# Ledger of designs, part 96: designed miniproteins, single chains, continued (4)

Each design is a single chain, and the fold is of that chain. pLDDT is the mean over its residues in the fold that is shown.

## One batch from the design tools (miniprotein)

Design m15329
Fold by ESMFold2-Fast:
Structure m15329 (fold): chain A 58 residues (1-58)
Amino acid sequence: SVHDQLISLIGNTLYELGDLLQEIIQARLAGNEDAVQQALQRMSQVQQQYHQQLQQLS
């Protein structure tokens, strides 16, 4: 159902964002600013993909 797809989308998106947050923390601890910027860019892409998929379910 659309409801089940929405719950799955939210769960998968939160998991991906959590992994990226951990990547940002590790990159900052390592002093790797390039890795921080790449992870932030990926977070933006994940958020855009989430909104696109959410729109498809609406």
Scores: mean pLDDT 85

Design m15330
Fold by ESMFold2-Fast:
Structure m15330 (fold): chain A 86 residues (1-86)
Amino acid sequence: GEARARLRALIAEDPSLAPALLKAVGEVYGFDPTDPNMPEDPPAEAEELAKEILVTAAELGLDPAEVVRRARTATPLPEVVELLRA
């Protein structure tokens, strides 16, 4: 969808945004995508968006585990929170 394409484009231009993008997904969908004890049945769209962020970051040479670790303390990116709520 459009959100996935936009997230990919943002990470391609600035890979350092990946933690804040992952945090924004959690904020919008009401769960922590960085928590290893995630709900057994998280929202499918949120899971797909989180996966897209991590896959794109890995393709650009970032360590997905480091992206997840940084996301735990990151501030959700406000522009992306608004984009995902629209």
Scores: mean pLDDT 73

Design m15331
Fold by ESMFold2-Fast:
Structure m15331 (fold): chain A 88 residues (1-88)
Amino acid sequence: VLEKIRKALEEAAPSMEETVERMSPEERERFNKETIERFKKSMEYKEKGDEEGSLKSVSEMLRTGGRVAEKVGLFESAEHLYELAEEL
């Protein structure tokens, strides 16, 4: 499970970085808040041994990134992030 999350995050990193670079300061602040909350929930599920909840939280984080990428016109990055989210 951890290995699956690690691989997904490593694969997502370039697309996430590209997406953040295209954001306005206000969009970046909101996105950071949302991703921190999703990551926090993933860690809470992991601490409780809820592997499914942990995977779902990371998946939702990637989908959020994909939606923002699509909004800022990074359609290839959006597709990549959605694909990674579905694999989790």
Scores: mean pLDDT 77

Design m15332
Fold by ESMFold2-Fast:
Structure m15332 (fold): chain A 74 residues (1-74)
Amino acid sequence: MELAKRALEAGELGREIGERLAEERGLSELDKNRVIFAAATAAMDLAIRDPNASEEELRRAAEEAARREIERLE
């Protein structure tokens, strides 16, 4: 129960980070969604894999995934 909630909260954090970074780059809606998905997935995966991961580590994972996806699209 708690793990599922933690994963969803991490996914929302990743979504927010991905959206912000994609908007800063002026990406299309489709590319923005790809960046958001990458960031959310990375944050959720880390939250599930490591229940002790800090919010800072979740943010870092999301930001890194978002930046990698943006680089692939550029």
Scores: mean pLDDT 83

Design m15333
Fold by ESMFold2-Fast:
Structure m15333 (fold): chain A 60 residues (1-60)
Amino acid sequence: SMMEEVIERVLKEVEEKGLKIDDEGTTYLLLRAAVEMREQGMPSEEISKALIEVVKKLKE
């Protein structure tokens, strides 16, 4: 699905940047944020970039 593609893209880019998302809570947070951004009409590429920034902030 479109949402699964967005989440997979975020997870891949995050891992490529040396950030690990291996906990269920973080995955759930990202999924919830993606759903809300999509409901606001945000395109998938923009959602992916925003979620990557969220993960970066969580790892700071």
Scores: mean pLDDT 72

Design m15334
Fold by ESMFold2-Fast:
Structure m15334 (fold): chain A 59 residues (1-59)
Amino acid sequence: EEERKREFEERQKRVQDLNNENSASLAIQAKESGLLERWPASGQEEMTRLAEEQQAAKA
């Protein structure tokens, strides 16, 4: 049971990481297009953070 829970948590984390990478790409596009203001405030902050982290990692 513990092993199954850990595997489930690891899979959930991987799915979340992939979703965050996709969100970061969309956030970069939205930021450059000026579309971030149409997102909810909490979403805007998260998307901006993800975009900046992705750009920093590539720099």
Scores: mean pLDDT 64

Design m15335
Fold by ESMFold2-Fast:
Structure m15335 (fold): chain A 68 residues (1-68)
Amino acid sequence: MEAEIYTGFAQTEFRNGNYDQAEYYAKKSIDIDPNNVYSYRVLGQVYKAQGNYKKARELFEKADRLKE
């Protein structure tokens, strides 16, 4: 519930180019629900946008494992 709200905030901030806020909300969502696939995907997109491709890949793989 609360994790979903923070995931929504992270997605909104990411779309607005506010990567720091997107990272903050995505991490907060993960802290509340470590199995939230969408939070890992948003965080991965943030790191990819910042040029941290290795960390982005790890987060996308984590999301895929949780979905499977």
Scores: mean pLDDT 83

Design m15336
Fold by ESMFold2-Fast:
Structure m15336 (fold): chain A 73 residues (1-73)
Amino acid sequence: VEKAREAVKIIDDFRAGKISLEEAKERLEKLGFSESIPYLERVEELKKAGASSAEIAIEVGKAEAPALRLVAA
């Protein structure tokens, strides 16, 4: 549960620009949430493409979904 909360925080910090994509990937792998990494890479692609805040939020939600399932359990 603690690891899942930390994973959500990492994803949120990456979204806010507080940490880099590489830092977020390393921290998520260490916590066992490597399944969220492809969605973070997609968020980075969307940011570079000038996608809307809403489109970015959808991909962030997909990245957080694995961790949120464990917090809710």
Scores: mean pLDDT 77

Design m15337
Fold by ESMFold2-Fast:
Structure m15337 (fold): chain A 91 residues (1-91)
Amino acid sequence: SSAKKLAVDIVKLTKDHMRRVEEQMRRDGRSDEEIERRKQQIVDAVKRHIETLEREGWLPKEVKELAIKALDAILNKDDKSYEKYLEELKK
């Protein structure tokens, strides 16, 4: 569905953005604690955007819940759960 494709794109773009931000912050000599705080801020902002998309009727609740689980998996460095939720969003 278009809703699932939108959620996949948001999740994948967020993962790529977080990777680039982490790489830049490491080059700038930032601590692991600062990097993890920044990643949390990015995920929190994306979650607020997803909540807005559900409220506006772009995403059904189940798609929102899968996208949020995928974002949490990125934060937890749980690649197995991330791939599982991403595959469910692609179906």
Scores: mean pLDDT 90

Design m15338
Fold by ESMFold2-Fast:
Structure m15338 (fold): chain A 60 residues (1-60)
Amino acid sequence: GPLSAEEAERMAARVRAAGEAAGKPEAGQDGTKGLLEGGRQGSGVLAEQLGVRGILDAGG
């Protein structure tokens, strides 16, 4: 479903944490920026690309 501003921030934090855990924090930063700027339109695509889609479904 559509993400609120709070949900987009939460997802951005998870994306960043996942990037840091994978040893690629810069990739998480790019994904976070996309989520925050185009979050409601692009968040689903970015989440799938970064493998965090399941985290959103589990958290909702």
Scores: mean pLDDT 57

Design m15339
Fold by ESMFold2-Fast:
Structure m15339 (fold): chain A 94 residues (1-94)
Amino acid sequence: SDLEKVRKELEKVGSDKEKIDEIVEKIEEILKKIKAGETDFNEEEKLLYALYLSIVDPEKFLEFVRELLRELGFPEEEIEEAIRELEEVLAKRK
């Protein structure tokens, strides 16, 4: 169900079927790793998981981005500004 939401959203923005299939398969692999208790992800995996969360769970997406920016050493004020901008972008997608 959630992977179908991702597929439909990518179709709306005009992505090629082959690219959609590749992205969805990679996301499914990441979700299996998370379910298995894996915590160490590369930058591509983090970006794909963020994309997934932005479609299926916007609140968890914002929390995930907040933590990622903290790990990258951004100041809290800049993190909160980025989160506010992302909230506005997500609201406009409705």
Scores: mean pLDDT 80

Design m15340
Fold by ESMFold2-Fast:
Formats: sequence, C-alpha cells, structure tokens
Structure m15340 (fold): chain A 89 residues (1-89)
Amino acid sequence: SPIEELIDELLSVTTNPEAIALLEQARRALEEGNKKEAFELAVRALVIERPKDGAKFVVLLYRAGNEVGLSPVETLELIAKIDIEVTKE
C-alpha cells in the first residue's frame, strides 16, 4: 500500500518524538481500515519533522493520496491545509 510505504519511509528518517507518535497512530488507523485518517496523520508527521530531503516523499504523497481517492490537486490542498494548521500552532 502507498500509505503503508509512506509511513515506513517516514519512520526511517523521523527523529521528532511528536512526529513518531503520529506515525504510530497512522499505522494503527491503517490497520483499522481508516486509510484517510492514516494518510492525514502521516502528512502531519512529515510537516512536524520537516526532513531536509522532503522532496523524496513527493511521489509517495501523490500515490498515498490516490489510494484514499484524492486527485493530485486535492492531495496538494490537503497537505497545504495540514501544513497551515501545524505552522499556525
């Protein structure tokens, strides 16, 4: 699953404890069949971690968004919304 691949790749590079906790929640949500929640939690973890090589996740983000029924534009809009929410707080 692209969402599972996104979570696993993020776990391999994530050092921020809050981001790790969100990725563990994302894995649980995915196991429960809550794919959209899993994707949103993984995106939130990515935004909090802000990895230096974040560009490497772009293809995985679009593939994971497609797995939850989002177009490329809708995937970008959701990522932007989460980024604004995280940055505002």
Scores: mean pLDDT 85

Design m15341
Fold by ESMFold2-Fast:
Structure m15341 (fold): chain A 71 residues (1-71)
Amino acid sequence: SAREKLDEVLDRFKARFPEYAAVADKVREWADANPDASAAELAMQFAKLAQENLSDAAVDELHAIMEEVFG
């Protein structure tokens, strides 16, 4: 499911960048508040929070993880 893929992305990202755990947790909170959100809506919300809060290196790694998990 889209939620299982999101949880996989968040877990991999937090393992690589523990300093951004709070950002990952905000994405999870948004997903919990929006259980009917599509994979595209979840990806868009994560991308928005990433652009606002992450370093360029963390954004690049996030894109790689998302491409691998979501395809």
Scores: mean pLDDT 79

Design m15342
Fold by ESMFold2-Fast:
Structure m15342 (fold): chain A 87 residues (1-87)
Amino acid sequence: DQQIANDGYSSVRGLAYTAASLPKEEEEKIKELAEMMKEVLLEAGKEMSKEAAEQLIKQVLDVIDELKSSPAAELMRKAVEEARKEL
């Protein structure tokens, strides 16, 4: 449980910082990274309790809030919220 959450968080945090480093002209790459974040969250969340999955989602949303000045933030937030709805 905790190990799956830690691994999922680390992977998604890395993807979020990578997407946030890209300029707005790289919209297709940002969308690809956001979809990867969604897939990682769905894979991790399905192996966790609902409480642990919600905690992981909250931690990832906190990372996106730190990156809110990035053009990627809206796409990343949407992908994470879609993962949350599917869990």
Scores: mean pLDDT 82

Design m15343
Fold by ESMFold2-Fast:
Structure m15343 (fold): chain A 88 residues (1-88)
Amino acid sequence: DKNSELISKYLRGEIELKDEEIKKYLIEAIKSTIEENTPSSKSFSEEELKEREKFIEEEVEKIVKNFKNLSPEEIGDKLFLLTVEASE
């Protein structure tokens, strides 16, 4: 995924990204990962999808606000836990 690759490059110090771009790419990467790992037979209600989107956005915003104080490993761990929690 292009967004996941951009985030990975940023975490390795290979490129510079604005906080708004980091937030956007992280949200899109998490949503993509959840969709890839969700069985095609599992359907979600509109309310469940909205609640998941809100949860992802709130948690990503917390990570982005603390981004300068987190190591790449800590960011990766937080993103992994967020993806697991959001995918249910």
Scores: mean pLDDT 72

Design m15344
Fold by ESMFold2-Fast:
Structure m15344 (fold): chain A 98 residues (1-98)
Amino acid sequence: LTDEDLLRRARETGDPALADLARAGLGTLEKLDAEIKEIEEELKEIDKEIEELKKLAEQGDTEAVAKIVGLEILKVVLEERLRTLEEVKRELERAEAE
């Protein structure tokens, strides 16, 4: 039931990790919480790196500017993945409550 819904959502979003969770028959909420936490930690590390690179860019470091752009693109991709995982988690929590 829940695994079938998650597999369908994974096909719609193209997220292979969600499909793997559904096929494995693992504790889906626990696995989603772990992935959400990992992405949140990665985003915090990226934010810290961007702040340090901004200090170098203020000093005229053109390479630092290029690295900031790359990290901002990565941040957008990770934020989109986080939003998708949080949506799936909310649906699973609603299903458990019913």
Scores: mean pLDDT 73

Design m15345
Fold by ESMFold2-Fast:
Structure m15345 (fold): chain A 70 residues (1-70)
Amino acid sequence: EKELYEKILEMLKEKVPLEAIAKELGVPVSFLEKIVPASEAVIYLEDAPEEDLEEVAKKLTEGILEYKKK
């Protein structure tokens, strides 16, 4: 859980596209887009606030864990 969160947060800070994140984590990109549609523009900002990136990383981590459990 913590390792997944840290990995996602690092990828968001490095401006890795959601498609690449989805491929790395083994989930459909459409699934990730449903979790972060409203915040997608924020994660692509050059100097996005750390709090916003942390929130998105947490939501993605929780969603992915729920997806894999089901």
Scores: mean pLDDT 70

Design m15346
Fold by ESMFold2-Fast:
Structure m15346 (fold): chain A 76 residues (1-76)
Amino acid sequence: MKIVTRNLRIEVEGDPEEQGERAREIALSVPGVLDASVVVSAKSRTLVLTIDAEDEEAVERAIRALEEAGFKVTPI
C-alpha cells in the first residue's frame, strides 16, 4: 500500500505549542494515520503538521477532524 505524506499549515489562536500537541493528537486519533509530527513557530502563531497516512482518504479524514476541532488548515 502506498503511504501518503502531507504537510499542513495551521494558524493557531492560543499557545502554539499546546495547540500543536492538540493538532497532532487529533491527527493520530484518525484511522489510517500512521504518524504525525509538528514544527511550531511561536512568534508567528503558526505550525506545520506533517501526516503520514495509509491512503489519501485517511489524510482527508484527518483534515476534516482538524477543521471540525476549529483549526484553520492550509495544505502546503
Scores: mean pLDDT 79

Design m15347
Fold by ESMFold2-Fast:
Structure m15347 (fold): chain A 95 residues (1-95)
Amino acid sequence: MMERFKEIADRVIELSGYDPIITLMVRQNLDSFELLSQEDPEGARRAGERIEEIVEEGEKKAKTASPVEQRRIAAQTVAQMQRVLDEVVEEIQRK
């Protein structure tokens, strides 16, 4: 799971044009995912699948977008990724 999530993370960083703020946010999501994968491997797998779909959607939107819009799409993609991870972490805390 971690290797797959790192690949997804790299794709978002690339989509952002290696924007330093978006890169930092993506790395924070990677740290959250690592903790999730240790606590709930199955939850991490499902979160990873949802996040991959979000990233694929972002990449499709970005293909016809200007560099400025690609960066905005990357920022929105990272925010959606963070939301997915936060939801799964919250579910674990309720158990």
Scores: mean pLDDT 82

Design m15348
Fold by ESMFold2-Fast:
Structure m15348 (fold): chain A 80 residues (1-80)
Amino acid sequence: AVVRIGGGGEVEVDPNATVGEAGEVGGRQAGLVGGTGLKNGYIGDSGSPGNPNLRGVVPASASGEEGLRAASEGILKADK
């Protein structure tokens, strides 16, 4: 599944893809999903949510990190 976050930019997260395929910005932000989500034990799936592929344009503000993290948790909640 692909989740798109519209607004000042767009970010797509594909849980079946690997980080690094989308690009530097998207791939870097994917680390927050895999590292933070799994470390907190939110989703114990060792498959797709480990390193989802982030693709698109991320916000340039610090709130972009919180937005991506909130979206990642939303994806994790939907899977759980």
Scores: mean pLDDT 38

Design m15349
Fold by ESMFold2-Fast:
Parts: C-alpha cells; structure tokens; sequence
Structure m15349 (fold): chain A 93 residues (1-93)
C-alpha cells in the first residue's frame, strides 16, 4: 500500500478530536463565569479526552492503529459529554 487508509482515517479523527478539545478549552472561562460547577465538570471531561488523545498519538507512532482508534473513540465520548453539559448550562443562562 502506498497509503494506509485506516491510518489516514485515524490521523484525521485524531486531528478533529484535538480541534474539539481546543474549542472547549477556549469556551471554559466563559462557562466558568456563568456556571462554575458545569465548568468544573467540563474541564474534567476535557482533561480525560486529552489523556486519551495523547495515548492515541503514541499508539499511531507505534503503528497500533486499533489501539489508537480505541483511544480516539474514548476521547470522542468524553468530548460529546462535555459539549452536552456546556449546552445545558448555556440553555439555563
């Protein structure tokens, strides 16, 4: 194979999840001003997502695409939960 489509897909998913973390990190100070408890919970979820993405990047460097995908999916679950909490807090404001 000249290009590994599974590895490329994992690299794209990793980059998208990293972008999601960056967006949530930028929103955290504003959320903290509106709802400090929601901000604390979102921060915890973002930190868990960051840890999974770090492990995914390590797995990709080793060529362990399945391990990388597992960690990316775990990070995506944490990010979805963080986004839901943020949306709920903003809807209450």
Amino acid sequence: KTIDPEKLEAEIELALAQAGVAVLRLALPKLEALDPEAARRVRELVERAEEHLRKAEEALRRGDIEEARRHIEEAKRELRRATELMDEALARA
Scores: mean pLDDT 86

Design m15350
Fold by ESMFold2-Fast:
Structure m15350 (fold): chain A 81 residues (1-81)
Amino acid sequence: MKEAEELYKKAKELAEQGKLAEAAELHAEALALYLGLSEEQKKELVELGREAGEAIDDPERAAELAKRLEELLERAKKEAE
């Protein structure tokens, strides 16, 4: 939890500076730690976060990435069960 909170705080600071792609990447890392994802799942989530930050003005790309995130989270839940 503490490491996830620290990453989330850094993400907010980067977002305030207009570094949205970097902020999204750190936010994804914080979420991965919070959810207890594996290293492979964490890398996939971080990559999705970075791409989401880059696609902030592309709603079609954002929707595609949101679907990929849902698939990753469902897979993580099944592996944790």
Scores: mean pLDDT 73

Design m15351
Fold by ESMFold2-Fast:
Structure m15351 (fold): chain A 87 residues (1-87)
Amino acid sequence: VKSILASLYTAGAVRAVGLGLEAIMKGADEEEVRKIVQETVDRLKAALDAAEPHLATLSPEEAYRQARAIVDEFLAETEKRLEELVK
């Protein structure tokens, strides 16, 4: 399960950076964007680390599905926060 979580964290972090770059290109303040992206990356790691003991009791497929849901929720929140900075 640790390798699945590490892969999902890496993929989530890359996507968060991508969302941040799009916001900067649309005129959002670079420092505000960097803070939101960094906060997302840090909170995502903490959430996956906290979920790891529970996910380790599940099948690999179930663990992946639940961990991916955590990643998707954090990315959706980050996208909304970044959209507010463009306005």
Scores: mean pLDDT 83

Design m15352
Fold by ESMFold2-Fast:
Structure m15352 (fold): chain A 99 residues (1-99)
Amino acid sequence: KSEQLKLVAGMLLEAAKTLLELSETKSQKEVADIAQQMADGFRQMAKRSSGDVKDFLLQAADILEQAAKKLKEGADKKKVSEEAAQKLEALAKEALAKA
């Protein structure tokens, strides 16, 4: 479980980094689509997980789904990506603290 939480934290940090990098180089639709794909990935992993690992994966999916929704509604791409990345980084820090 401790090692799994460290892996989850690493995945959340990578998702945050990916979202920020894509926000600089990709269209709003592309960033929204990739955020949704990352959310779907975390949600699928959560279905095969339990306890804290599942809870962190579901929270990450929710953050990314909300970002995708805001981007589809025409919200500022950089602002949405920065807010989502900040939330993912905070969540990763919580996962590491529980590991």
Scores: mean pLDDT 88

Design m15353
Fold by ESMFold2-Fast:
Structure m15353 (fold): chain A 83 residues (1-83)
Amino acid sequence: SEEEQRRRIEAEGIALINGVPGLSAEQKARLAEMVRAIADEASLAEAEAFLAELKAMVAAGASAEEIIAWISRRVVELQKRLL
């Protein structure tokens, strides 16, 4: 179901974030909330694209700062579309 796909995207995204070196527990918790918001509020296609891009960034060794900035921009863009 779509709901099962959204929960999978959330779980995989949070697991990727938890594996990123250099993130504090506070930063991981905040990023997990952002991933959940993207999984819930974005279109399913956008949420899948987000997960694929996050996976690629982590695999490429993107810094904690780069990941924070990128996810934050994605959430701000999403929130602007919902207003």
Scores: mean pLDDT 87

Design m15354
Fold by ESMFold2-Fast:
Structure m15354 (fold): chain A 76 residues (1-76)
Amino acid sequence: MEERFEREVYAALAEIYLAVGLIDAKRQGKEDLAKFYEEKLDEVRRLERTAPSVEELKQRLDEIIAEAKKKYEEAK
């Protein structure tokens, strides 16, 4: 139960970050960036279910967030 709760919390935090980025990208008319965030949101949901451990989930979510930050900077 605790591990499931931790997965849900970490996934939810990543989803909030990506959802905010998606809203901002759509507001700015940056279609490629918006599509990127939509794809990463789907990946987070998949990882919540498929990651072997909470630690691996956290690592992969950190990688997704880092990639999202890089994409955002490149889209200026």
Scores: mean pLDDT 81

Design m15355
Fold by ESMFold2-Fast:
Structure m15355 (fold): chain A 79 residues (1-79)
Amino acid sequence: MTVKESMSEQEILDLLEEMVRAGAAPRDLVDFILQAVEAGMSPETLERLRDLLEEYAAQGDPSAASAASYVQGLLEQEK
């Protein structure tokens, strides 16, 4: 799935959730997150993506767990 430059924070969150629910691989989730960052996504939106991914990871989704760890690493580099 591809992030568009005109995409809102809510649309990015909705698309990521659809990818997770569809069983997207960790690589595809990470690639989507990188596209969103390249499109100018804020650190606040990154934190919301991490929180969403952590909710699915808590439900036993290993792809969401891997992607959440990746987002956390990006957030730590901003400090």
Scores: mean pLDDT 77

Design m15356
Fold by ESMFold2-Fast:
Structure m15356 (fold): chain A 73 residues (1-73)
Amino acid sequence: SAAAEAARLVEKARELMREAQDYLNQRKFKEAAELLRKAAELYGEASRISGDEGLAAQARTLEQLAKHLEKLA
């Protein structure tokens, strides 16, 4: 179902966010930013599949965070 596919994408995005946190703890900002951009793409896809605007907002937040981290790298 569309809901199951969206949930799978969100779960994958959360895994990438956990990996990004590990890189942030190591001050590896470029690697963290790359993972957060991938997570944002998955939230964006989940939003398109589900119609959930909250997931689209999450994607935008992650893109802004990734952009900020790229400036620190």
Scores: mean pLDDT 89

Design m15357
Fold by ESMFold2-Fast:
Structure m15357 (fold): chain A 83 residues (1-83)
Amino acid sequence: SPLEEAEERLRAVRKAILNYLKEKGFSDEKIKEFEKALDDAYRRILAELRQRKFTSPEEFEQAVDEALRRLAEKAGEIIKKLE
């Protein structure tokens, strides 16, 4: 379903961010702390997407783009706190 594909996309972005931090030399401890903090935002975003009903593909795509943007912004905030 489109929702399952969106969830997979959000999960892939989360994984890519964690891999990026590892490649940049962040410690495993800092990466785990980042992951735990990000999971709160990630879980909330997924719950919001699951609760919504969409009337068009465009509405759904806009919601997914917004979810990805919010996740990226939250990730950036958490990274700054861990540095």
Scores: mean pLDDT 79

Design m15358
Fold by ESMFold2-Fast:
Structure m15358 (fold): chain A 91 residues (1-91)
Amino acid sequence: SFAESLARSLEKQAEGIEEAVKRGDRLGAEVYATLALMTLSLGEKYSEDEEIRKLLREGRDKVAEAVNAGDYETAAKILRETAEKIRELSK
């Protein structure tokens, strides 16, 4: 489904951020975080479920705040939590 594909994309982006942070690769973390912000925005635009749209909007705002603070660990955590909530709503 669209929701499952979206959740998997967010999880892969979170994993990319986590691995970049683990190796001290700030540029890599920023690249994956940027891809995640685009995924959240496109997911909101193309989702027909209002609860999923709200989750993606809130997730995007929180990820953007964490990234602006340089807190990539928190950004990855928010992405994983958002993906899990998308799956719960899509059951």
Scores: mean pLDDT 89

Design m15359
Fold by ESMFold2-Fast:
Structure m15359 (fold): chain A 77 residues (1-77)
Amino acid sequence: NPEEVQRRVREARERLESGEVSAEELIEEARRNGDFPTLVSLTTLQWSERTVVSPPGELTPEQLEALAFLEEVEKLK
């Protein structure tokens, strides 16, 4: 049920933002419970937040390499 998945993702995010639990603990709980959508969403959220923390134009070497890899994959279509 998509709505239940969205609810769980929101609850996990709110718990993380409140400082009650670490991102690592939430990811481990999702993995243990077999909650794959929450696990993927939390990992994706961390990736997105990492890019937002860096000012535009100040991408890390890892982010530049990841973008180059995605462009290479896109060319294979």
Scores: mean pLDDT 61

Design m15360
Fold by ESMFold2-Fast:
Structure m15360 (fold): chain A 73 residues (1-73)
Amino acid sequence: MVTDEAAALLRRLLAEDPRSALALLLQMAKEIGYELDAAERAALEAAMRTDPAALLPVLNRILRGHGLPEIAP
């Protein structure tokens, strides 16, 4: 489960530092038991470059595809 502190940090980073937001999201996915492969990381990096707000939706789609809980800041 994402803490309120982690959720607040994620929202701030998505607006101000998308690269750090990506790193935090990858760490959160690892903590719930999933390590993204190279193709999934590339998809998140592409989302980050195009629309940082898409980072969390893209990650949650990947996690849901693997039967894992969503990250909801």
Scores: mean pLDDT 76

Design m15361
Fold by ESMFold2-Fast:
Structure m15361 (fold): chain A 62 residues (1-62)
Amino acid sequence: SDLQKRIRELILKEASLGVQMILETVEGRVTGDFEAVKARLDELQKEIERIKKEIEELLKKM
């Protein structure tokens, strides 16, 4: 179903953003510029939270 396909796409996107957060954390440890990394991590966390809420709303329709 279209609903199942959309949920799968969102789960894959969430996983991809999780990997991005790990990479940003490693960058912060290497450069020591945690203020810049924190700003990017905050943006990624907001995107992940948005996706999680969309998945939750779609699951309510099942």
Scores: mean pLDDT 84

Design m15362
Fold by ESMFold2-Fast:
Structure m15362 (fold): chain A 116 residues (1-116)
Amino acid sequence: SVREAVEELFDFVEENIDKPGYHEFKGYLVVSGLGVILLGGYNWLSERTGLPLEVIRRALLPYEIKLMLEKGIPEEVIRDRYLNAGFSEEEVEEAIRLAKENSLEELKELAIEELE
């Protein structure tokens, strides 16, 4: 199911987020560290669920930003990162707002609901 796939990805991310470098998730190479790059995990989720990669990236953006904020990464650095990654200013500001207003667990549920 979408929920099971997303929860499996979240478990992997949270287990490995404090371990910088390269990690393997379901045959995909995932990079974690300061700034958190999860492209391999999102590619697997796209293949597993049939959802477009762009839809997954947008739905999980508040969750990813929350992880960065919890690591102490400044908001200005987060904005620059996602604007350079092709997100609009409106999408980035909304995702930062959601990340600030919600716990990590609440953001996981919001992402799952968005993808269901």
Scores: mean pLDDT 77

Design m15363
Fold by ESMFold2-Fast:
Structure m15363 (fold): chain A 80 residues (1-80)
Amino acid sequence: EEEAQIERDIQLALLLILDTTYKKGVERALKNGDFETAKKILEEAKKRVERMLASTDDPVVKAKGQELLKKIEEDLKKIE
């Protein structure tokens, strides 16, 4: 089904963009000693992944989203 395939591809692309974007943002903030901004970026990324996981029944998207969520939670612990 075209719609289901397009939806999966979009969600996977969004997860990849989010993974790349938050890492760069956090790295920049931490390099500047801005732990508050780094924490906000991680909290925003976590909320975005959680919303995607809540809205999808696709097992591939769920697996990738859960993996990304664990990485974000680990990064949050590092800056506490």
Scores: mean pLDDT 81

